# Designed miniproteins, single chains, continued (5), part 74

Each design is a single chain, and the fold is of that chain. pLDDT is the mean over its residues in the fold that is shown.

## One batch from the design tools (miniprotein)

Design m18552
Fold by ESMFold2-Fast:
Structure m18552 (fold): chain A 102 residues (1-102)
Amino acid sequence: MKEEAIKLIEEVIEKYKELGADQSLIDSAEKVLEEVRNTEDEAKLKGYKLLAEATLEGIKLYEKLKKAKTEEEIEKIRKEGEEFVKEREPEAKKIEEEIKKK
């Protein structure tokens, strides 16, 4: 879990750099990476992994949006993002409850 979370967050940082994202976003992602390295809490590690996966999906949708040529393509990308969030809400809620119980 921890190794997977680290790898995903490192991928987020590299994607942010590739896209020319603001330094503040890169700094925030690096801070999250440090938090992951310093925790042994499995619930928090699952949360960080889910967050990194969501961020990478957002970056992927953003790249699709940049290439979209029609309003229909833009709407489909928007719906893909909404469905991704909706599908992961139950898991995110379980992780949040596990963190709160500790």
Scores: mean pLDDT 77

Design m18553
Fold by ESMFold2-Fast:
Structure m18553 (fold): chain A 84 residues (1-84)
Amino acid sequence: AAAFTAAVRELLARAAEAAAASAPGTRVVVTVTVPAVAGLPNTEAAVELPAGDRVLEGTLTVTVDAAAGTTTLTLEGVVRAAPA
């Protein structure tokens, strides 16, 4: 649980930093792999991540590989300018 929460925080922080430093239209992809979390399903969620004068619009994908004992978190999106 704690390791998964830390991984999510790292993923979001890295994505926000990349988005804030990037011009609108830039693609950002951040991936973090952690040990498998029991009972966590494969999931996909739309995300809008504020980053200063930018917004990262994309998808968070959680992939569980129970046989390998790993969970992979991928946040993939495109940087947009914040509305005026």
Scores: mean pLDDT 78

Design m18554
Fold by ESMFold2-Fast:
Structure m18554 (fold): chain A 93 residues (1-93)
Amino acid sequence: SPMEILDRTLIEVQRILVAAAQTLDAASQLRVHLFLTQLIETARQLVAAGASPVEVLRALIAMVEAWRAEHPELAPVLDEVIEVLERAIRELE
């Protein structure tokens, strides 16, 4: 179902960010954990507001792209997250 794809995608994003955080310095680890918290919070709020899974995924991509611009040192991990989110949109379309 569309909701199962969204849920699996959020689990994969969490896995990527948690794994990446373990390879980073303490400041970057904290930043990645804050990003993850904000992604999950935003997804929950949008779902509660009645947004479709595609609308949620598009909003999350916009957030990650903004973080990538602010934190180019995190580009490799944030690009991986964007690819996962974009793949989920393709599965839903």
Scores: mean pLDDT 88

Design m18555
Fold by ESMFold2-Fast:
Structure m18555 (fold): chain A 82 residues (1-82)
Amino acid sequence: SSEIQQLVQEIQQRLEEARRLLARSTDEALRRSGQLLLDFVQQRVQEILNSDDPDEVKLLQLQQVLETVQGLIDDLRRAMAA
């Protein structure tokens, strides 16, 4: 559906933002854990899209993924401000 496509695009945009923030971080442990989370998110999006679940279930799962990535971005921004 177009809603799924829009949400996937939003997730990809936030993943790029998170990657840029991680690249600027001097905290090696945060960079490592953040990179693992980004890799997991990429795999999770593919699993959701390839599943036989109905669109409404996929939308809920993708929304949770988006919130997870936004949480990482917020954490990175807080760490960079300190």
Scores: mean pLDDT 85

Design m18556
Fold by ESMFold2-Fast:
Structure m18556 (fold): chain A 79 residues (1-79)
Amino acid sequence: MTDEEKDAELQRFIDELKSKENLSVEEIRKYAERLYNQKVFDALIEAAENPENLLAYSDFIERFRKLVEEYIKKKEEES
C-alpha cells in the first residue's frame, strides 16, 4: 500500500465520522475505537497472506489512531 493510498483511506474514514455530525466527542471516540479494532482484525487476516503488506497495515493502523485523536480534538475546538 502506497502512502497516498493510506492517506486516502484514512481521509475516507474521517469523512465518514464527519457525516455523523450529531455525535458527541465521547460517542465519536467510542465508535472510532470499535472500528479500529475491527480494522485491525481484518488487516491482520489479509496481511497474513502477504507479509510485506503487514508493515504497511501496521503503519496505517497507527496513523488511523492518531488521525482519529486529532479529529476528536478538532471537533472539541469547533463546538
Scores: mean pLDDT 65

Design m18557
Fold by ESMFold2-Fast:
Structure m18557 (fold): chain A 62 residues (1-62)
Amino acid sequence: DLVDRIMAETGLSREQALNALRAMASEDAAGRALLGRIGVADAGLSPELAEEMVRAAEAGEV
């Protein structure tokens, strides 16, 4: 699942991964794109997974 992949790539706890997705869901398109870039740069997210997180947030799928 998306949350399990975030945990595997970043080392975040399940609660931290869920909170990151919810934070993205609360942002506009520019804010989501920025959070995705920060995740790739600072948290070790793959660009592919960051893009899936943005799409899930846009669709309201958390």
Scores: mean pLDDT 77

Design m18558
Fold by ESMFold2-Fast:
Structure m18558 (fold): chain A 84 residues (1-84)
Amino acid sequence: MEEIKKLQEEIDKFTEELNKRIEEARYGLGKNADKLLAQRQAEYDFELSLDPSKAPEIAARLAQDTANAEKLKKDYEEFEKKKS
């Protein structure tokens, strides 16, 4: 029984470390979400200037990036709230 308990504790610790690294990565992205979105908008504007026929595809990608940026921003705010 003690052996199983020790193994479970090791698994739990590994899972916590992995989750923390994932959170740190998302936190970094969330902190700069608006800046990253602005950079993508500039890239899309440039791409559109080269090929206007891509406008529907670019609009779809921008909509997805905006949704992703809002999610990352909320994750960042949640981490900041936990630090307080």
Scores: mean pLDDT 75

Design m18559
Fold by ESMFold2-Fast:
Structure m18559 (fold): chain A 70 residues (1-70)
Amino acid sequence: VAQEIAALQAALAARNAALDAQIAELEAQKAASTDPAEQARLQLKIETTEGVRDILDAVTSHTIQSLKKK
């Protein structure tokens, strides 16, 4: 159980790092843009990516909790 939890935490950390890198890239593009329409479009992409990250975190946290209960 402890080994399984550690493996899941490591996998989650690696995936979150990849998503965080993508968000940072989109934020850099938004900061470089002077077009309000482009900034709004980039903001929607950031929010969508953050939503995916939040769903992934919730699912993984639930799985870890289920393993801890056993």
Scores: mean pLDDT 78

Design m18560
Fold by ESMFold2-Fast:
Structure m18560 (fold): chain A 78 residues (1-78)
Amino acid sequence: SEFEKDVAKIEKELKNVPKEVQEMIDRILTNMEETRKELAERAEALGDQKLAEEARNAKTPSEVLDVYYRLQAREALG
């Protein structure tokens, strides 16, 4: 129920985000476990062990998407 409500919330936001974010949301909704692992590995490659743990412990699609945004911001800064 809570997970289904979170999915519906994210789907409503799809039209207001860039295509690359829409593609990430699709990946999260179709395979959240694999997407969490990929984001955790990307965070570890940057030396951000805390962000990697937050990725692995994310319980909802919104939490996984939040990690993705934070990871993108960190990657953009170097």
Scores: mean pLDDT 82

Design m18561
Fold by ESMFold2-Fast:
Structure m18561 (fold): chain A 89 residues (1-89)
Amino acid sequence: DLMEALREVIRALLEAGLISEEEARALLAQPSVEAALAALREILLRKGMSEEEAEEIVQGVLNAAKALAEARKRAEEAGNEEALEKWEK
């Protein structure tokens, strides 16, 4: 679930103080991962970052979200098996 992973990365950006609460809400309101990343790029450019720096951060955020989505999928699969064992035994 790439969108859910992206939501966690956006939350991490907010907690790190890289974006405001209003900016985080705007990103989370976007209809797709692509729209959210485009909005993030715009926010970074407005903060005075170069297009190159903004693109690098956006790519890093996408890569982090993909890695987190893979890790979460593995954890959900493991959690489902453990939960089933605890439910029935």
Scores: mean pLDDT 77

Design m18562
Fold by ESMFold2-Fast:
Structure m18562 (fold): chain A 65 residues (1-65)
Amino acid sequence: MEIEKALKELEEAVKNGDIDKFKKYFTKILNDPNVTPEQKLKISDIVLNSDNEKIREEAKKIYEK
């Protein structure tokens, strides 16, 4: 399933501090109508609790749009 691949890529980007990859997959997931609100909240929680401030900042910008 395309969304599962995107979720895996997102988690790896967060873990590795890859801001560009994070932005790409986070935006894709948030704009995918097949992703449940619950899944979007779980992902947002993971990134907002990341130790990488740049990831948290980019997540906030994307989520607020």
Scores: mean pLDDT 74

Design m18563
Fold by ESMFold2-Fast:
Structure m18563 (fold): chain A 63 residues (1-63)
Amino acid sequence: ASAATVAATNAIIAAQAQGVTYADIAAALGLSVDRAKAILAAMAADGDVAAVQAIIAAAIALK
C-alpha cells in the first residue's frame, strides 16, 4: 500500500480506538452503516487522508 493509504487507514484505526464508531460516521454522512463503511474504505484505499479526517471530525462533532 502507498504511504497515503497507510496513513488514511491508521487515521480510521486511531479514531475507532478513541470511540468513533461506524454508526457515528454513518450518521455524519447521512448513510447506512454498510454504505458509510464502504465509502470510508474506498477513500482510505485512494489515500485521501484529508477526506477521511474530515469525515472523522464530522462524526466526532455529532457526539
Scores: mean pLDDT 79

Design m18564
Fold by ESMFold2-Fast:
Structure m18564 (fold): chain A 97 residues (1-97)
Amino acid sequence: MILTSNDIEEIKRIIEELVRPGDVVIIIVFGKLSEEEIEEIRRAALEAGAAEVTVIPLPELPANPSSEEIKKAVKEAEEKYSEKHRKLVNEQIEKLK
């Protein structure tokens, strides 16, 4: 699951409405977020029951963001998701050896 927003309250609301127990959640946030705000978002997803949460803070988008900027952000999130999925699979394989 991929969520995008620059409003902490909106992000928390979306998490509460959308995240289900056991979900793998990737949250892409645009804007100047503090480490504390990032942790609040991560905690909200974990409290909703997410099994894994990744928060990706990106710089503020320009006032007129191009589709290219949005696609780039989504691609970066997908690459991080794939890497974590691969690590989980490898961990299970190691336990079987």
Scores: mean pLDDT 64

Design m18565
Fold by ESMFold2-Fast:
Structure m18565 (fold): chain A 78 residues (1-78)
Amino acid sequence: MVFYGVDMKEEAQRASEEEKKLIDDFKNQSKLLEDNEDLKNTLDESVDMITSGKTGMNTVEMKKLALEGIKKEKEKRE
């Protein structure tokens, strides 16, 4: 049995389609981040913030923030 990401996938099925798209985007980004610890940490932190619901931002804003962080890290690598 694997807890890794399973809870989020089940939650997404009950949540909005917007959250499902966010999780799919994060999974796709994770594939590109296998060898980049900083980007992976940014992704994991963003996911934790969204699932904990402790921020006042909605899912779209959290997604934008996370993707901007990933984009900035990629630009630093250039």
Scores: mean pLDDT 57

Design m18566
Fold by ESMFold2-Fast:
Structure m18566 (fold): chain A 101 residues (1-101)
Amino acid sequence: SAAREELEKELAKRIAKGLIEVLKKHISKLDPELQKKAEEAIEYLKKVLEGDISALEKAVEALLPIAEAAAAGNPAAQALINAVLEVIAAEAARYEALEAA
């Protein structure tokens, strides 16, 4: 339905906005290679806000090297990925509550 499509579009844009804020907060604490990947993710997330919802997948792909660094024990990458997951979990919970209503 049109209402469901608007909720899915809102979810993608809310996730993108939250992730941009989190990435901007943590980016200066990352090493230069991971900073470039975070900046790449921010640019894709900005495209999501402009209506290119398919850019969300590319933003996730740009975050994979940071997730790998987090898994390898990089504390700055761990802090960022934890904050990213908190944004996604919060927005997913909101979406499910709105779809169920």
Scores: mean pLDDT 87

Design m18567
Fold by ESMFold2-Fast:
Structure m18567 (fold): chain A 72 residues (1-72)
Amino acid sequence: MPTRYAVTVHYEGDIKPVEKAVREAGGEVVVSDPENGTVVAVAPDREVAERTKEKAESLPETTKVVVTQIAP
């Protein structure tokens, strides 16, 4: 059974590099909230979720990344 993961990225400034990094890591952007500096992506497994977190954390715009397991 595929367990999904939510990757919540908190950032300051431009949302574009954050969304790009998430998509390149294999994450699907499901929520973009530029007013609150938040992007939420869904990853199909833990490996993609961790890669998405690592790519997002490498950005100077990123302040915090949280990975949460979602039940299928």
Scores: mean pLDDT 81

Design m18568
Fold by ESMFold2-Fast:
Structure m18568 (fold): chain A 66 residues (1-66)
Amino acid sequence: SEFLKALSLAVYYAKQGKSLDEIRKELLEKGFSEETADRVIDFLKEHSVEEALEYVKNLAKKEFEK
């Protein structure tokens, strides 16, 4: 899903030390919608980067292991 792709990329940027504002800008520059970017930023505000990474790994496996 677009959310999982955007969240994966956001986790990558967060591990590089980028701020939430910088991450949002990067997602928009990569062609994600403002809705998707905002959902990802809200997720990262409520969850740690490590929790976000685990969430992505678990759902990505379910999406592609059919």
Scores: mean pLDDT 78

Design m18569
Fold by ESMFold2-Fast:
Structure m18569 (fold): chain A 78 residues (1-78)
Amino acid sequence: AAAARMAALGDRIVELNKKAKQALSEGNKEEAIKYYEEMKRTADELAALAAGVPGWEDLAAALRNYSKEIEKKIEELK
């Protein structure tokens, strides 16, 4: 089901964010960038799934904005 897949993607974003923050705390900027890039891809997939569900347009928009914020963070780290 779409809801179950979306929940799994949300959990993946949380795990990737934890790994990215850990990499940054260790001074491993390049590794952190890789985790943020995966977070962006995961958020983009989640947004696409939400956009396919009637009534979830606001959630899809919020996820697209979140993806853009991750992209800005990647640019700031480069």
Scores: mean pLDDT 85

Design m18570
Fold by ESMFold2-Fast:
Structure m18570 (fold): chain A 67 residues (1-67)
Amino acid sequence: SKEEEVERKLKESKVFLLIAENPKATLAEIAKKLGLSQSTVRRIVKELKKLLGSKDPNHIINKWDES
């Protein structure tokens, strides 16, 4: 639904902002701070890399490594 899409975009925005503020944070730390599973954060990051691509001017998400 449209409401589910808004919730998804809000989660994606929160993950992006948290990585932007803490570029050295681990996947586990991001997941813990947002109350999400590590698998959910990995999926969101993968989706953000697809969606942002050329719209990530500071290479925030592309510089962040899940490793």
Scores: mean pLDDT 72

Design m18571
Fold by ESMFold2-Fast:
Structure m18571 (fold): chain A 100 residues (1-100)
Amino acid sequence: MEITEGQKELAISLIEAALNNDLSLEVLSKAARTILATLGIVGKDKEELQKKARELGASEEILNMPVDEDNAKSILEQALELLRKEGGAPEAAGLLATLV
């Protein structure tokens, strides 16, 4: 399943909105789920979301990225950069799934 340019533009806008606010890890996790849904990726839990991101082409390196309160914002910034890069949408979906 291919992610469209329109889906990427909506996801980028949502990530920029999240980054412009001092959000807790819990709120960033919820934002990541909403952004994944914009990319057509929906699931009941992190495992299902990561499986779907892997099916899109996300690497195991991205999916195994450690997440904590100190790095969650940086991971979201990396997802934003990947969405702006040609062919980066699967890896961005992987980072977002890891953030959930």
Scores: mean pLDDT 81

Design m18572
Fold by ESMFold2-Fast:
Structure m18572 (fold): chain A 96 residues (1-96)
Amino acid sequence: SEAERLLAEGERLFAQGDEAFARKDYDSAIQLYSQAIQLFQQAAQLGSGELRQRAISKLGEASANLALALSAKGKDDEAQKVLQDSSRLGQLRNLI
């Protein structure tokens, strides 16, 4: 399915982001995690059941890692906003 394809692509970019972070290439990590987040959002929107749950879980992980990469670059205000936006989306999903 399209949702499965988007989830798999997001997971690949997320892994590449982790490799960039491990190398302390925080600019590449920020870019890759941001792209992974977009794909996980699309996968969650199109998916259902366990696939949707996995996409939402990965969205949370990617947001946390993006915040760490932003903080590593001294962008603490942006890191806090990413975490706040992720938390708010989780709350809205529980109401739907």
Scores: mean pLDDT 85

Design m18573
Fold by ESMFold2-Fast:
Structure m18573 (fold): chain A 88 residues (1-88)
Amino acid sequence: SPLFDQEITPDEKLKKILSEVGITKDKVTLSEAIGAIFEYVRKKNLIDEKTATIDLSGTLLGEIFGKDSIPINDIDEVIEAILKHSTL
């Protein structure tokens, strides 16, 4: 998808999330940023399989989303959060 190939410049908060999964580049694609967020979620054990949600309460990722939880299959919320914390 052309949208997933879109190059973005993460802000300082999103860059901290990216660095915790080994991404230190100044610019990434939207696809790379989405993958990094889900890798961070799995690495930090934030998935609640019973409710099918990501628990963001008290996390830096929660500050990026502005929410305490999101559905695990809501890719649109992930994209929105990334774009709010990036410049094109």
Scores: mean pLDDT 85

Design m18574
Fold by ESMFold2-Fast:
Structure m18574 (fold): chain A 68 residues (1-68)
Amino acid sequence: SPLQRLWDEILGLYDEMVAAGVDPAVLTEMGQVVARASEEVTRSTDPQEQLRIVREALEQVRRLVEEA
């Protein structure tokens, strides 16, 4: 599904950062972004809104990767 593909991208970025040995604080911040997005998705019943939430989380995770 499109939603699963976005989550797979986020997980892939997290795994790359773990493998690269980045600062644990960055990984913690990524985890907080993911946790907030998961909670927001759970509160939404609209599939389009769920896609928007996860796409926004992916954008935030990408920014954290670039700044690491």
Scores: mean pLDDT 85

Design m18575
Fold by ESMFold2-Fast:
Structure m18575 (fold): chain A 100 residues (1-100)
Amino acid sequence: MEIDYERIEEVKKFNEELQKAISDGDKEKVRELLKQRVPRIKKLGDKAIESADIQGLRDAAEGARYFAELAEQSGDNEIAKEAKETADRVEKALREIEGK
């Protein structure tokens, strides 16, 4: 098992920016960041479904759920809906691959 340090660092930096926007109460910045990230997590989830990547499916499901909650809190119902639909699709695929 190899660790992708560059990908981990990029995710960490993005999460730091997102957490700062949340702490500052900057709902517009939170929406802007989520608008950029939700399409990326959707693509990751779709790729994980195609390749039956169980870990990728878990990561995409957790990320999409988290972003859906943040989008609802920021008042962006469209981004929240897209994130929820992504989470639901990925979680369903994960359950089917795990045999339940």
Scores: mean pLDDT 76

Design m18576
Fold by ESMFold2-Fast:
Structure m18576 (fold): chain A 71 residues (1-71)
Amino acid sequence: MAQQLFDQASDLLVEAGKLAEKGKYDEAKKLIEEAERLSQQAADLMGIDAEATPYSVEDAIEFARLREEQR
């Protein structure tokens, strides 16, 4: 299901941001790549012609911070 893939991608981005904040940039980059792949898969399943969003490590950190702040 496309929603599950989006949820999984979001979880990976949050985890990547947390790893990057701990200085584990290599692991964070791997999770970002996985999240980008899952996000593209979800868009394809939904029939959305969407471009992959190339996330940087800094973007993942910001994403994780915003997610925590919204809770």
Scores: mean pLDDT 71

Design m18577
Fold by ESMFold2-Fast:
Structure m18577 (fold): chain A 57 residues (1-57)
Amino acid sequence: SLEDIIENARKALEEHKDSLAALRALLHELQRLYEEHPNPEIEELIKETQRLIAELE
């Protein structure tokens, strides 16, 4: 389900928050998912992923 996909994305974000390469890959997948399913939880995950990427750059 979409809820399971979002929950798995949250876990991936927490597990890989210190990996720039993993965060960039996750951002790409979240942006693709948002285009197919516009959802405020996905939008928030995109913003959080972008924030973490900025902190590591």
Scores: mean pLDDT 84

Design m18578
Fold by ESMFold2-Fast:
Structure m18578 (fold): chain A 84 residues (1-84)
Amino acid sequence: SAMEREITKLGFVLLAVESDIWVVENSKKIPKEQKEKMLKTAEEQARWVRKWIEENPTVPESLRERAERVEKRIREEKKRLEEE
């Protein structure tokens, strides 16, 4: 269905955001300023995903949980960078 295709696209967007967050969390070669820019981009993308989920309540729970986990990871990494 058309909705199933849109849900699949959201999964790929979340995968890209998760990948960027993983790089921020694990890379020791990226400067703090670049990590902050990456987190800002990830936060904007996560906000867009969250808005789409709120407007489409039939989205699978697994995608909702992934979006919430991404938002939490971004928040935790932002706090960690502020403490450096």
Scores: mean pLDDT 84

Design m18579
Fold by ESMFold2-Fast:
Structure m18579 (fold): chain A 73 residues (1-73)
Amino acid sequence: EKLKEEVEKAKKDMEEASQKLHDYITLWKKYEELAKKDPSYKPIAEQYRKLASEWGKKLVDLAKKRKELEEEI
């Protein structure tokens, strides 16, 4: 019962992390292109790159947690 609820929560958390990762990758690529014409956009591109990396790591951790929870069911 409780483990099944935690699996469902992990699935939702993964969906949110995947959405955030996609959004930050899109913004990073957008500002990387802008930075080619105007270097003032480089810090913004780097910020979104770091956010994408952080959410990518979070997604991997959530996937591991979900797998561990599913093995308990």
Scores: mean pLDDT 81

Design m18580
Fold by ESMFold2-Fast:
Structure m18580 (fold): chain A 112 residues (1-112)
Amino acid sequence: GKKEELIRLAEEALRWGVRNSSEEQTSAALLGAGMGLLRSEPSRYLELIGRILRVIGHILDGDLEGAAEVVVESLRRSSLEGILGAIKGGRDGALKAGNEELAKRFEEILEK
């Protein structure tokens, strides 16, 4: 369905970021996605804060792949609105960190 397709595309964009971007730029996109999800699903704030803390833990350990897996797992448990919020957050995080290519990849997902 549309939800599964959006999650697949978001995972592809995040994994591209891990392989092709600085740790700082990828971290900004990952944290942006987590915050976007939290803003879109505030009723889940305690669960989502816990997931954001796990993302931060992986980033501090230099494990960007593990951080991306936590984000993707969180998307699989989220509504369509939550997934779209995360993709927008990832785009905004990438853009603020100067990663225009990663931001464009997220933006292209939102056009579907």
Scores: mean pLDDT 87

Design m18581
Fold by ESMFold2-Fast:
Structure m18581 (fold): chain A 98 residues (1-98)
Amino acid sequence: SLEKKAKEQAEKVKEELEKLDEEEKERIRERAREIAEEYKKNWEEAEKEIEEAEAEERRKGAIILRQLAKIAEEYLGEKELAEVLRKLAELMEEAAEK
């Protein structure tokens, strides 16, 4: 299943992150915060891009974003990025029903 493949990819990302030292992890956390702020500023553009995407791509995107949100929250402690990614996933799921 696509969900199973997304979980396997998320586990690989987690394994790679575990190999990094604390300074490298902090740089990743800083970048995560920057990404969260960028999505907040450009939210209307993100909504439009999701609406214009194919239904299959929206469905795949939602699954991937939910797994990335889990890594961001559980592994990096970046709750704000996790919330942004979950909201994007919810938009993709909602748009896919249309």
Scores: mean pLDDT 74

Design m18582
Fold by ESMFold2-Fast:
Structure m18582 (fold): chain A 112 residues (1-112)
Amino acid sequence: MIEKAREVAREVFNALRAGDLEKAQALIPELEKLVKELPNSAFAHRALGEVYDALGKKEEAAKHYTRAAMQYLLAGLYDDAIYWAEKALEADPSNEEARQILELARRGKAFA
């Protein structure tokens, strides 16, 4: 459920704000389960991306930021899609899917 994804994402945010990387890492299995149950949840992908980014796992972070950006793009939320696609490219500049999403989101915003 969306509420469960938001709750776990908030736990990730609180752990990262506190600098508790061990707690953030411990939340990965629950976030992976939520992504499996709710593959279109931007919140779950965003939270996974933030944890992997904090752990220095840049390719995994970019992958999940890219999936979050795609969900925002499909919802017509172009500013959010741009933000998360840019974060994906900060984590992995070679991520071609993130670059494509960024281009599509910028075009969508210009003609919206």
Scores: mean pLDDT 83

Design m18583
Fold by ESMFold2-Fast:
Structure m18583 (fold): chain A 64 residues (1-64)
Amino acid sequence: DKKLEIAKLAAAQRAIKEAEKIGEVTSLEVEVVDENTVRATAKTEKGTVVVEMKVEEAIKEATS
C-alpha cells in the first residue's frame, strides 16, 4: 500500500534525524506494527532511537 510505504519512509527519516544527534547510525529497522502504525528503530554506537508513527500522521508530515 502506497500510504504504508510513505509512512515507513517518514518514520525512518525521523528516526535517522534523531539518531544522528546521538551518534553514527549503525542500523535501521522499519516495521509495520499494525495497518495504521509503523515503527522505525535506529541504532547508534551510543544508543537506540525508536520512532512510532500513525500512517495518517506520517502522510500529513510528508505533505506539509
Scores: mean pLDDT 80

Design m18584
Fold by ESMFold2-Fast:
Structure m18584 (fold): chain A 84 residues (1-84)
Amino acid sequence: SALEEAERLLEEARKAAAAGDGLTAAKAALEVARLALKHVPEEKVLEAIALVLRAIGLIIDGGPAAEALALAEEALALLKEALA
């Protein structure tokens, strides 16, 4: 399920952040944000797009890893809301 995939990606982001790997954490955050974008209703599309754009910015900058993890958690929360 999308939720299981997002939880796996969040775990990858946590491990990357613990290792100081901002790029890997940001890539995981982008994938969670993309999953949220696929499942959100119309009124949440712009919010999901904003998360995707923030993740792309973190990939370009190579972190910070902690910010990428926080973004992955925010994107997972939006996905959980969309699937409720």
Scores: mean pLDDT 88

Design m18585
Fold by ESMFold2-Fast:
Structure m18585 (fold): chain A 78 residues (1-78)
Amino acid sequence: DREALGRQALAALQAASPEDQERIRQALADWAAAHAERVAALPTASEAEREALAAELLLVAADAATDPALAALLRALA
């Protein structure tokens, strides 16, 4: 159940260490800077394009996380 995975991922993110929260924030900021045109296109993006972007951001967050349980949940949600 993707909704159940989403709730688990959100709870894990909220319980994540301040270091992991900062690593994820920085990784997402770096990704946004590297893909500025894709970010700028978001208001006109299709639902499929937004879902694809959300999946990529979840994988970026997972790769930045040092907690393997959090990383696994984020990858499963992507």
Scores: mean pLDDT 80

Design m18586
Fold by ESMFold2-Fast:
Structure m18586 (fold): chain A 90 residues (1-90)
Amino acid sequence: SLAEAFKILEEYGKKFEENLSDREKSEELYLKALEEAARNTPDPALAELLRRAAEAFKRILEEGKVTEEDRAVGAAFTAAMQAAVAELEA
């Protein structure tokens, strides 16, 4: 569901920002969650942000490098996901 996709995004976004372990193990699930959320959100700005996050994450998987731009995108969508999850669970 969209609510479950947002919960997954929020958890992985937080791990991405905090450099927590298990990021590599969750790569496939994280990418799928981003793509699913992008397809299911009615907000075009949020859909674009999620799609950009998915593209950045896919590039990281292929190249093994995290750029400052990738971190900025991660921070932005984590904040958006936290707000969305709070609203959906209200």
Scores: mean pLDDT 64

